# Ledger of designs, part 88: designed miniproteins, single chains, continued (4)

Each design is a single chain, and the fold is of that chain. pLDDT is the mean over its residues in the fold that is shown.

## One batch from the design tools (miniprotein)

Design m15050
Fold by ESMFold2-Fast:
Structure m15050 (fold): chain A 105 residues (1-105)
Amino acid sequence: RSINLVNDYEPLYYEDIKTVEEALEAVKEALEYAKKNGKKVHLDLVVSGLSEEEIEELRKEIHKLIEENNAKNLTVHIHRKDNPEDQEMLERRKRGDENPNLVAK
């Protein structure tokens, strides 16, 4: 789960997130880690069964949590288990490739 893949980056990984609430719990844990560690933290969440609307709600809540906690060193990536493109991006992240959300053009 916690491996330094890209110099100053601390990767965190959570699989089989089925609800917005489970995802937010993982984000809150990553926020506490980011606040204590002061390093760049990348959280990869693999979600299953969430609608596009639920994912959009999750993205907005994550943005709000990061802003309210001033945790600019935390980046959160959401990957849909049933989406082949999201799974390919997740595999690139797990291999230590650059942040897919910054590289995916």
Scores: mean pLDDT 70

Design m15051
Fold by ESMFold2-Fast:
Parts: structure tokens; sequence; C-alpha cells
Structure m15051 (fold): chain A 66 residues (1-66)
């Protein structure tokens, strides 16, 4: 389905940033702060993504790390 393909592409292209966001959560940052940080990093690279897509990708990465 369309959303899963977009999540997978984000994970493949920006896996290092997503991994860093997961590390921030493990260090005590809230999920909301990690999503905001990740969106700022993607924006800095010229990547404009929906917050819902970023949240879904970060959640998927957390599930894989658990």
Amino acid sequence: MDGEAEIQELLERHGELIERAVALIREGRSFKDAVAWLMEQLEAQGVHVDEGLVSAALRAALERAA
C-alpha cells in the first residue's frame, strides 16, 4: 500500500538519521522531540516529508530495535 512504500523508501534513504532519532529516544528524549528533530534534519537536506510519514517510519524503527 502507498504509505508502506513511502515508509520503506524513507528508511532506506535516511536510515542513519532515523537510527539517530531512535538513539535520542533511548537517551530520554520524547517521541515528539525525536520526530521534530528528524523533520529538521530532513528539511536541512531538502527533503520535505509529512509528519505522519516521519512518525510512522520512526515507530517502525523502534519496533525493529525492541
Scores: mean pLDDT 79

Design m15052
Fold by ESMFold2-Fast:
Parts: structure tokens; C-alpha cells; sequence
Structure m15052 (fold): chain A 78 residues (1-78)
């Protein structure tokens, strides 16, 4: 169980991911340059790592954030 302070800081980080991830998904869908797509993929994977680490440590992740990560990962899977 996270401390109240740790939870507040993590909630803020997850809120930022929720705001930025939809923009990255839209940019990835529109991008035709393989190099730029690789950069966008790296950003998406960094956010996915943060979410997975939060869950592994027992911190609650909002369902909307999980859904956005799932959508983003489906787009970049080969």
C-alpha cells in the first residue's frame, strides 16, 4: 500500500501520461517516416514501462491509462 504522498505524486505522473499518450497515438498513426515512428514508439514504450512498474509495486493505475497503453502497444506490435 503506497503512502499518501507517494500516491499523490504517482497520480500526477499517471495523469500526465493520460494527457500525452492520446497525442502520441495520433502522431504515430499519422507518421510515415520510419525514423520518426521509431522515436514515437520509444516514447510510448517508456510510458508503458512506467505504468507496468507502478502496477508491479502495487500502485493503482486508472483504467483509462491501462486502456490507452493497450491501444498504443497494439499499434506498434509487429
Amino acid sequence: MPSAETQANLDRELAQIAEELPVLIEEYRAETDPRRRTILEARILAYASTVWLAEKLGYPVPEEVRRLIEEALALIRA
Scores: mean pLDDT 79

Design m15053
Fold by ESMFold2-Fast:
Structure m15053 (fold): chain A 66 residues (1-66)
Amino acid sequence: MEEIKKEVFELADKIIKENPDASLFELEGMVVQAVTELARKRGLSTKETQELVNEAVDYTRELYEK
């Protein structure tokens, strides 16, 4: 979990940096899609996927507000 959380945060950071003109809503959508796909490829449970998505969205919102 901890290692994949780091990968998820790095993915969110990359999406934000690559999409500077995107709205928060658009960034959240991109992050949710990317994290969900990552979790699916890693064979994570529904609960683990939901936890990662929630963490990534919270992280994205925090970075956007800075």
Scores: mean pLDDT 80

Design m15054
Fold by ESMFold2-Fast:
Structure m15054 (fold): chain A 99 residues (1-99)
Amino acid sequence: MEEFWEEAKRKAEEAGRLDILESLEEEEKLWEKMLEIMKNIDNKELKSESEKILYELMLKEKEGGVLMSLIIHLARNPEADREELEEARERALEAREKA
């Protein structure tokens, strides 16, 4: 995965597409944060109160898309409290029920 990001960023820079380069850097950073959160949950090495709250919410949730939405939300908002994470879960569930 790192090789993929490095190669993609190199190609964007060679093409003079700084907009793509910036987007790739932000996406790589988000992926790294998401991967760390997922590893912490899998190993039960919850490092923050936000991660503990996410883990509790994940235990109640069976829909993979909602779980992924919560992980993305925490990766973008590392200081998210219980109210924010519960609202994110409700929004993800509503999006799934939307026709």
Scores: mean pLDDT 74

Design m15055
Fold by ESMFold2-Fast:
Structure m15055 (fold): chain A 69 residues (1-69)
Amino acid sequence: TLPLARGLTDEQVRTILAGLNEVQEYVAAGDLEKARAVMEETLARLRELGAPPAVLEAFRRAAEEILAR
């Protein structure tokens, strides 16, 4: 339920989904440092792909919710 999926490229959508899944896997494994690193790397990749600030913020919030348990 990412609120701002409209207007995203297929690559941006795949990057978001892969990043969220990877953060979730590391959190489940108890590796919070790697989970945070994946979040930051995914944000950097989304910026390179031209994702708007609202999409970056939505991804960050979703990843932070996963990190917060």
Scores: mean pLDDT 79

Design m15056
Fold by ESMFold2-Fast:
Structure m15056 (fold): chain A 107 residues (1-107)
Amino acid sequence: KKEKIREITKEYVEKHLGENAAKNVEEQLDKWAEELKKNKELAERLTNFLLSNTTDKELKEKIEELLKKGDYFSLVAMKVVLIVGFVNDDIEEGLKVAKKIAEIALE
């Protein structure tokens, strides 16, 4: 599951920001997830960001379930995809990719 999420995140970043940015994200995802696990305030900020950037009830429920499970890796991957989608005027696809990440994480 984790490696599929890493691959999907990398592919979406590469599409908009190129190979070097995608490699950096691929390498940093585990570190960012561990930082969130240790810092409740950062985890709350991430969750608030994710919940404020979706109107999809299913996606909100999946985000809340991932938070309860402490799956910060998937939550970080979803945040990266949403930010990349937003800044590159591709937010509809970004939301679809984030939802796919959540679905894979909860299988």
Scores: mean pLDDT 81

Design m15057
Fold by ESMFold2-Fast:
Structure m15057 (fold): chain A 78 residues (1-78)
Amino acid sequence: SSVENIINNLNKDVENFRNRALSTSLDLHVEALGLEERDPDLGKVALAEADALSSLLSSLSSQYSNDANSLSNSLLNS
């Protein structure tokens, strides 16, 4: 049904966001580590920024997952 398709697409979007958040976090840390080898002071700043952004992405991913679950439950019970 159209409801099941909406839920399926929502779950895929949540998974895609999580995967992109993880990939972005890893890429930022890899780049920061590479920078630290060439410029230790600048690399430390980049690592701190990567940590802060990774924490934000993790929080947003969790919120998106929770909101998506709430919406899915509402759609299934409506």
Scores: mean pLDDT 87

Design m15058
Fold by ESMFold2-Fast:
Structure m15058 (fold): chain A 75 residues (1-75)
Amino acid sequence: MDERLREEVGEAAARALAELTGLPLEVARAALAGAELSPEEEARLRRAEAERPEAFAAAEAALRAEAERLRAEAA
């Protein structure tokens, strides 16, 4: 398994989540690692998903494309 690929995609995902929700980057990283969010942070995440489902879908697609690009470069 490409550990570096996982780290780079994880960092990109954390940045995308922070940008979409307005959460601090460290909180976004913690959430993606499975850490419990505060009720206020969870409410922000849920509201952002409800208000911007297309933006979340676009971010997911961009992360999939980034993972594919990094995999190709690692070959």
Scores: mean pLDDT 73

Design m15059
Fold by ESMFold2-Fast:
Structure m15059 (fold): chain A 72 residues (1-72)
Amino acid sequence: SVIGEFEDFVAEALAVLSPEAQKELIKIVGELNQQIQDLYSSGLSPEELQRRLQELVDETKERIRELVRRDE
């Protein structure tokens, strides 16, 4: 699932990040969770919800990759 793959991605990122960068990752994940809640409250069709969910996850993965790159 999209969420399961994202959880694995987050776990891999947590393993390599400094404690300070882990705090930033938690904020990013919290922001994504809020965006997902807003998305489910939007009245979109299930198909539109799935497309938007994938877009949000992909954008969040890019933010996490940037965080990992900056922490090096």
Scores: mean pLDDT 84

Design m15060
Fold by ESMFold2-Fast:
Structure m15060 (fold): chain A 80 residues (1-80)
Amino acid sequence: MPSPGEQLDRLVEELRRLARESTDPRVRELLDQAVDYLRRFGEHLERALATGDPETFAKAVEYGGKYQALLREVEARLRA
C-alpha cells in the first residue's frame, strides 16, 4: 500500500495534468493554487502524525479546507 505521501504525490501529478490540459487560464490558476494547498496539507499532516502535535494537525485541516474550497471554485467555473 503506498504511503499517504505517495498517494498525495499521485494526486498532485493528476491535478498538474488537468491544469496543463485546461484552456481556461483561471481554471489553471485555481488548480495550481489547489496543488500548493494539497502539498501543505500533506506536509503538515505527516508532521502531526509524527509528533502528535494538535496545532500542526489544525494547520493540516485548515490547508485541506482551502484545497477543497479551490476545487469547488473550479467546479463552479466549469458549470458556468
Scores: mean pLDDT 82

Design m15061
Fold by ESMFold2-Fast:
Structure m15061 (fold): chain A 64 residues (1-64)
Amino acid sequence: ELTPEERARIRQALRDSGGVLTKEDLLKAGLSEEAANLVLQRFDTDGDGKITGDELVALAAWLA
């Protein structure tokens, strides 16, 4: 489970993403490797290592 602080960092990364969110973007936002991997496992349904399009919409809705 992600902490409220980790969720806040993900929201910030989403605002800064420009429509593509990578593992590196999550780590730069201050997430641990474990937290970044959890987000990717949950939302990177294509397995490409990126969260884009409908995956970003799902992530934003989950954080709301």
Scores: mean pLDDT 78

Design m15062
Fold by ESMFold2-Fast:
Structure m15062 (fold): chain A 62 residues (1-62)
Amino acid sequence: MLAEILEGMRRNRTDDPEIALVTGAVLVAVDPTPAAREAADIGVRLRVGSMATLERLRDLLA
C-alpha cells in the first residue's frame, strides 16, 4: 500500500532516498497487483517527484 511504501523509504535510509524507493518497488513487485503498482508510483511521486526514479520504478514493476 502507499503508506507502506512511504514508511519503507523513511526507514530504509541509505544516502540516496531514490535507492530506498527502488528497493521498495522490488518488494511491491513481489505482490504483482495493479493496486500495489499504482501505490508504488504514487509513493515515488509524493516523496521524490523524480522522473528518473519513476522510470526505474515502472521498469521494476513491469
Scores: mean pLDDT 52

Design m15063
Fold by ESMFold2-Fast:
Structure m15063 (fold): chain A 92 residues (1-92)
Amino acid sequence: VEEIVEILEEARERLEKAKTADEMADIVLETEERMIEIARKNGDKRLALLVGVTAGIMLIQIWVAKRTNDYEGAREQLLAQIEKLIEEIEKL
């Protein structure tokens, strides 16, 4: 749990500093990769599903932001998704 929360806190800090949709997408994909590797190592299918779904939603939000040029709104949504994911993981 602690290792996973640390990864998500790092992603949060990186997203706060990200200025482009491509930077945001790279952060989401890198974070998903690290989280899925932990889930695989632990045989945790529930964590893998939760991470995959959350990353998918975040990538759609980034895609919408790129189309609407609303990067601040997207950043707030992405940060909220990370907070929600931390809460859900802490309940595991």
Scores: mean pLDDT 81

Design m15064
Fold by ESMFold2-Fast:
Structure m15064 (fold): chain A 95 residues (1-95)
Amino acid sequence: MGLFLNDVYYLSDYLLSLGVPQDVVDELRDELVDLIEKVFNKELSPEEVRKRMEEIKERVRRALLEAGVDEDTINDVLSLLELFGKQLINLQKSL
């Protein structure tokens, strides 16, 4: 749990540094923490985890576009989220 939370806090700080508003970052952080908690509680299938990650990625992409972030930086952030989601799905399958 602690390693995934560290990734969420790192992402939150990174989004703030890119100009995403604090309220949007707090909302995205809370959604990622909820997703992690539900995976550890075995409440979600791998398919449901994937769907929630895609919804979070779309919200992050939108927030970064609204903040005026360049496409290359947006793609880097989305790649980090994709890796995070794959690691979380692999963890869920091993639980």
Scores: mean pLDDT 82

Design m15065
Fold by ESMFold2-Fast:
Structure m15065 (fold): chain A 104 residues (1-104)
Amino acid sequence: SAKERIKALVDKGAEDIRKAVEEAFEQGLSKEEIVDLVRDLVARTLQEIARIAKEEGLPESLVREIAKLGMEFVEKVKNAKSLEEVKQIIDEFRQKALELIDKA
């Protein structure tokens, strides 16, 4: 279903962000570089979700709510103090996005 396709994109996006953040911390990237990386990955995932939602006739309100969650996610990452906290924020974003999709 259309919902299953966008749920798969959320799962993939969360995993891609987790892997990228872990690698960035290992490489000693700055906080600013990590936030920029996360922002870029979130934007790409949101663009893919918006495309599929349009193709499948899903409500534009759903896309807007997921985009709002993505922006809140980036803001929380900016304020995170550790890799562990960033991973928890990723898991919270994933869960909330999946719940929004299931309710649509």
Scores: mean pLDDT 86

Design m15066
Fold by ESMFold2-Fast:
Structure m15066 (fold): chain A 90 residues (1-90)
Amino acid sequence: MLGNMLQRMLDAADTDGDGRISFAELKAYLRRYEPRVARLPESVIEELFKQADKDKDGRLDADEFLEFLLLLGDKTRAAEREEALRRALE
């Protein structure tokens, strides 16, 4: 069962209400709610999406969506730390 926060995120991303998130719906969600990840190339976001999509159907269920968010969070934090360090050295 999804927690309240994860369910809210899923509902925001799943515009069709079918409980599955397409790559297009995921990109729309990230642009609206996670602007920091908009700095990542689409190819990186697609790679993380494919890593979370275990059955390779091109859509994420709730468990795969959670895995994607964890992977995305790690990648985004690493990128933000690198950018902050680069700017501090200028």
Scores: mean pLDDT 69

Design m15067
Fold by ESMFold2-Fast:
Structure m15067 (fold): chain A 120 residues (1-120)
Amino acid sequence: SPHAEVARALIEELRRATEEAKELIAKDAAEGARLFVEAARRVAERAAEAGLSPEEVGALLREAVRQARALADAAKAQAAKSTPEEGAKMLATVSEAIAEAMEALSEGAAEAVKRYAEAS
């Protein structure tokens, strides 16, 4: 379906953004965090506009949780190589970004399912 193609593209975009964010966090945690939040907001908006089905939204959100965990793990590994103060700031910045990204994705998912129901 056209929605399945969009869902796959959004999952791939989220994966690519997570890899970029992981690399960027090692150099600038705030910039990496910002990139991840911006990507999540774009993915959320596109999912809502496409009116993804509940099943497609479920797949996207499961991937988002996996990518958020991968980003958190990368930040934790980098923090372990930093001073305690720098590590704590990095972990706080990334944790806040993950929370903001997941909130945006959840809101986009809810709107997508609503639009899907209205189109049916």
Scores: mean pLDDT 88

Design m15068
Fold by ESMFold2-Fast:
Structure m15068 (fold): chain A 65 residues (1-65)
Amino acid sequence: SMAERKREEALRLFREGDWERATELLVELAKEGHHKVVGETLREMAEVDEEKAREAERAVVRAVL
């Protein structure tokens, strides 16, 4: 699905250190209503880099709430 594709791309970008683009994709997913996918993706990001994952989470919350 489109959501799964965006999720995998966000994880890839995050692993490559492109946190800004990864966060933009998470914001897109959240705006589209894929809140569970965003939460699961942030959890996986936290296993890679907890601090950057928390920054991404805060950015998503600010963009959609």
Scores: mean pLDDT 87

Design m15069
Fold by ESMFold2-Fast:
Structure m15069 (fold): chain A 70 residues (1-70)
Amino acid sequence: SDLEEKKRIETTIKNAEKLIKDLEDGKGDRQELLTISRVTLHELKELAKEGNEEAAKLAEKLEKAIQESL
C-alpha cells in the first residue's frame, strides 16, 4: 500500500545519503560500504521502476559515489 511504500522510500533515502557520505569520507570499511551500497542501489532502481522520482535521482547520485570510490 501507499503508506508502506512511502516509509520504504524514506528509509532507503536516508540509508543512501549516509552511504554516500561514508564513501566520500572514507570512514568505514570501504569493501563493506561498496557491498551495502550496491544492494541499496538495486533497491533504489526497483523503486524508480515503480515511478518514484526521488528514488531515481538518489540512484544516480549513489551510482556516481560508488564509481568514484573504485
Scores: mean pLDDT 80

Design m15070
Fold by ESMFold2-Fast:
Structure m15070 (fold): chain A 102 residues (1-102)
Amino acid sequence: AEEALELARKAIEAAQAGNPKEAVDYSRQAVEAAKKHPEDREAVMAAGASVTAALYALGKPELADRYGREMVAALDAGDTQRALEIAERGVKEAEKYVKELE
């Protein structure tokens, strides 16, 4: 739980600093840490928020909004596993856009 929260914080800080590649890397690590404790709603929420922040930093606000809405809907339904699956999909899409920056 603490590991996922700290990694998510680092991802959000990187996103706010305008470092999208670093934000995506930390968001991936936050999601992987949250997957070790999928019943921890707080860790899953933090990981999801970090993915959304990374997508915003990549200049993909519509994509960030869509993934954010889907993750919140899953969490509101009590389905943290589905929220993690959505977050992981978001990370994979974000990594694709990081490659396009090269």
Scores: mean pLDDT 86

Design m15071
Fold by ESMFold2-Fast:
Structure m15071 (fold): chain A 78 residues (1-78)
Amino acid sequence: LSKEEQKTLMLNNLMLMSVETELDVLERSGSKLSDEERERIKENAREVLKEVRETAERLGNEKMVERAEELEERLEEI
């Protein structure tokens, strides 16, 4: 785990926190958003989660892969 790999993991953790916050907002206030707005937010979150998961797999960070998969499942239920 190089210094640059550690920075990448830190940035990915921030991305996961951002997605988690977006999912919390969708769960609490999704009914106040249009279907088009909800779908756009979900699509953006899905893309971010895919990139984080692929990066975590490349770096061998199993805990981060598991976290991204958990958030992907939450997204599908919304």
Scores: mean pLDDT 83

Design m15072
Fold by ESMFold2-Fast:
Order: sequence, then structure tokens, then C-alpha cells
Structure m15072 (fold): chain A 94 residues (1-94)
Amino acid sequence: EEEIEKFKEILEKAYEEVKKERDKIKPLSEEEAIERNQKLVEELVEILEKFSKETQLKIRELLSDFFTKLEEEEKFSNEEILEILEKVNELLKE
């Protein structure tokens, strides 16, 4: 499950990036943070699409609620994206 481990690594890096940006002395404005988080979500989806179809189906099945939320909600605050990333990482634990 090499691809799943790579996806976990990418999620952890995304979480660290969002947290670091939020915790800056001069963080992004709410609007800028939402825009950045949208791009982050798009990048995560693009990375997933580069994996094998089998891995994509397995991850999408495991994270169906998460992907439904991504499709329904176009705007994510830093707190919302961090919560989602934490939940996803928890579901991917062996």
C-alpha cells in the first residue's frame, strides 16, 4: 500500500502548512486563507488522480464523506480544513 502511505505523507505536509500559515504573526486574511485552502484541496485531488485506479477507489470509498463535503463546500476556513485533514489522517491509520 505504497500509494496510501504517500497520500498520508502528503496530508501530513498539508496539515503542517495550513497550521504554520494560521499561526504566523501576520497570518493570511480570512479571504486569502479560504482561497489558499481551495487550491490545497484541488492539489490533493490532483495528486489522488495520479495514483492507480485501485488506490483511488479504495481511498474514495474510505473517505466518501470527506469527498462529498469537498464537492458540496467550495470554501474552507483554516480551522475547517485542519479538522478535515485530521479526520482523514485518522481514518488512514493502520
Scores: mean pLDDT 71

Design m15073
Fold by ESMFold2-Fast:
Structure m15073 (fold): chain A 94 residues (1-94)
Amino acid sequence: SREKKIEEIKKKALELIENNEHPVLVSEKVYELLVLGAEEEAEEINKLYLEKFEEKYREMAEKGEKLPLKEAEKEAMRARLRELEAEYEARLAA
């Protein structure tokens, strides 16, 4: 069912976030949710990822450790999410 697909995509997105996988993979899951019309779930995952990313970045910076992602990678993720939102809006307008 649609509801089961949404839950499976959401679970996979959470696993990707927890494992610090590449931002593009998380963005793809957000897009899959948007295509299914699960806008609230997509926004939830997007917000959670950005919050966890910022928290991890801050902790590592404070410890002087090598950061897992750079500022350029953060900006790339934000840009990609904006692209996905624009594509979703275009689909609704069609």
Scores: mean pLDDT 69

Design m15074
Fold by ESMFold2-Fast:
Structure m15074 (fold): chain A 62 residues (1-62)
Amino acid sequence: IDELENLAVLAVVYGAEDEAKGREALEKLRQLGEENPEYREIGEKMAEAAEKTIAEIKARRA
């Protein structure tokens, strides 16, 4: 779960500064959730929250 949490944080941080790195972190977060069924629900919620935060930051920056 620490790895999922770390990836979610990196997705938001990088997504605000570097969209490619942010997207890569989100992809890794979701992939780990798919590979580890016990964490799938948590990983998906984290990825969704991070995506919404990144999208809002991107919309604000234009």
Scores: mean pLDDT 72

Design m15075
Fold by ESMFold2-Fast:
Structure m15075 (fold): chain A 114 residues (1-114)
Amino acid sequence: MAQAVRDALVGAMPEVLEALRKIDPELAERVSDEFARAINALQAGDLEKAAEEVRRMGELTAEAVKSIDPELAEKVREAGEKMAEAVRNGDPDGVRQYAEELAKAVREAAEKAL
């Protein structure tokens, strides 16, 4: 279960980080650091720590998106919170679903930025 959650997160995050770098490269690096911490927590079997790191990752991503589109920033925050809950519950399908919603909102914001 923890491996499936990790695989879902690893599959979705590269697209989020690429889009985020177009908006704010400094925040993208901070999100990348939180992502690495989430993966390390999942490898250790610590779903609570992984969920907290995913929640912080979502908050940082929403902050970057807010300067472009406040409505997309709220979608990012909501998707991040739901993704963190899915991680906490060991739900890989939920992680995949909400990671896709997060990636879509960040890509839309990146398209609006330039």
Scores: mean pLDDT 83

Design m15076
Fold by ESMFold2-Fast:
Structure m15076 (fold): chain A 88 residues (1-88)
Amino acid sequence: MEEKEANYLAGIKLADLAIEKYKATPEQRKKISEVLKKNPGDVEKTAKEIAKILGLSEEDYKRLVQEAAEEMEKDGYPIAAERLKKLA
């Protein structure tokens, strides 16, 4: 898997998990979608912007990226999981 592709998949997984876990509103979901489109290869920027949209504390942010990394590793995307682990 190319590194840029792994970063993009990591960003999508983080967004999906964040939307589900924090029950994002339609407005928040729209903003998160825009973040993914603007930052397809930048998982760190995507993660930080999603945290801002959802109003996450630093602790909630770290927990979210760790959970997303565990899900990606379980799904067979170890490179994407590694990218997420580095954000925590």
Scores: mean pLDDT 80

Design m15077
Fold by ESMFold2-Fast:
Structure m15077 (fold): chain A 100 residues (1-100)
Amino acid sequence: SIEEVKKKILEILEKFEKEVKADPNLTEEQKEEITKIIEEAKEKIKKAKSGVEIQNILREFKLELIDVMDKLDDKAKEAFEKILKKFEEEVNKILEEYQK
């Protein structure tokens, strides 16, 4: 169901936000910028009414994160790419199960 998909994606977004906040290689300013993007994605997911909307929100979310990554130094970028890879793997598992 759409409700189950939303629940699982919101849980993954919360986990991603916690990992970003806990990362010692990210500055407080970088954490703030990334967590703002995550919170905006969470609000959009809560309002989504279809699997297509969820997929579009996640695609936009990824593009916004890529823009942030381009501003990071090498160490911060490497640390963030590790967290992002985990997030993408968890999201792809949900999308494969419920949206394909």
Scores: mean pLDDT 83

Design m15078
Fold by ESMFold2-Fast:
Structure m15078 (fold): chain A 71 residues (1-71)
Amino acid sequence: SQQQKIQQILDQGQQLKQQKEEEARKLDELGEEARKGEDGMKTSMLYHAEGGLKLMEGSSIMIESQHQAKQ
């Protein structure tokens, strides 16, 4: 049915978004570890910035999935 197709699109988008959020979490953890170690603040900032980009990718995936679900 149309509802089943819409749900599949949204479920796939949610799964991919969750994957990007998990990648962001791991990068933020690396950033915190780097900050406490010899790598210092610059390396920590780079990991946190990469994490932020992953979160933006996840948001983009969800927007695209919602757009496709409306078609």
Scores: mean pLDDT 82

Design m15079
Fold by ESMFold2-Fast:
Structure m15079 (fold): chain A 58 residues (1-58)
Amino acid sequence: SDAELEAIIERMEANLPAILAGPEVVRRVAIHELEKLLATLTNPELKARVERLIAQLR
């Protein structure tokens, strides 16, 4: 499951430039989904990566 979570986070990191260039509604949806993901994470490295993504999207 951690490998699956890491793959999701990697895809979000790869898509970050496209999300930032897109409509504001897409960024807000991405932040909301990342906040939900953060609430389920226990791995501190994955948590740090998601927190960085949220900060970059805000």
Scores: mean pLDDT 84

Design m15080
Fold by ESMFold2-Fast:
Structure m15080 (fold): chain A 100 residues (1-100)
Amino acid sequence: MVTITQTPKSLTVKEGESATLTSTVSDLPEDGTLQWVKVYPDGSTEVLKTSGVIAAGSSATLNLTLKNLKVEDTATYYNVFVGASGSSLWGQGTELTVVK
C-alpha cells in the first residue's frame, strides 16, 4: 500500500524564520515524481519543487526548506506523487502558520 507521510502535521513560526518539511513515501505504484505543492487559503496552488523520476516500488524522502518566511506564506503544504500514467496521490499536508 502506497504511503505518503508528511512531518510535521502543523507548525507555527515567526516571520523571518525558516521551516523544513519532510515527506517519506513508500511503495510507489508506478514510476513518477514527487512535488511540493503550496495550497493557499483561497484554494489556489503553486508547485514549489519537483523531484527527479522515482521508480515503481521504491521509497523516497523529500525535504522542503522554506527560508525568510512571511505572514503571506501561511498555507497548507502538500507532497504529491504524480505518476507517469497521470495519476496523482496527495499526502496529508502540513499546515504552516506564520505570525509576526
Scores: mean pLDDT 85

Design m15081
Fold by ESMFold2-Fast:
Structure m15081 (fold): chain A 63 residues (1-63)
Amino acid sequence: KIPTPEEMAEAIALLQGDSAPTPSLLAAIRRYIADEYIEAGLSEEEAERLATEAVRIYLSRLP
């Protein structure tokens, strides 16, 4: 099953806890998520779009 951006955002939140990641760490997380989507069979463009959305959702939910 290919995870949704919302599911990926939840995974980021769980792993990071209440600690706000640095911009460089956010870039690494985004790239890692994109690579996971590519490995799952998505195109690079679609993977980058979904990874960007996952990070956006995660940031919008930070306390």
Scores: mean pLDDT 79

Design m15082
Fold by ESMFold2-Fast:
Structure m15082 (fold): chain A 81 residues (1-81)
Amino acid sequence: SKEDIIKELEKEVEKIKEKIKNDPRLSEEQKNALVEKLDKSLKITIETIKNSKLSEEELRELKDLVIAILKQEADEIIKKA
């Protein structure tokens, strides 16, 4: 269901946020900015899923792609810190 896909997305984003909050290489300003960016991306993705006519399979692929992109963006910012 769309609800299950959204729950999985929310759980994975929360894991990324916790890693960011606990990373000693990032300043508090960097942590806050990255968490805000993740929250904004999550809201956009949830609305996209809710309003989408995509199949459940396509929505799962979209969820996995979004999670992969967010993880990569977080890793790149942390490496530059």
Scores: mean pLDDT 84

Design m15083
Fold by ESMFold2-Fast:
Structure m15083 (fold): chain A 77 residues (1-77)
Amino acid sequence: SIDRGIADIYDAVGDLLARKGRFEEAAEMYQKAAELYEKSGDTEGARDSYRKMAEVYRQGLGDEEKAAELEAKADSL
């Protein structure tokens, strides 16, 4: 669907931003990707986006609690 295609773009932009150390912006892009994947029924895409978001919080922002919450959300999908 169009929503899945847009989710793929947000996910790719998130990856680019994370590589550049722009972690807060990367997390925002992964959040948008996850929401669009969920809307389109792409459970695997949503799960992967939440896991990438968790990694950004853990490794980039130092927020272990937020990372754990996002991992739990991914595992519940």
Scores: mean pLDDT 88

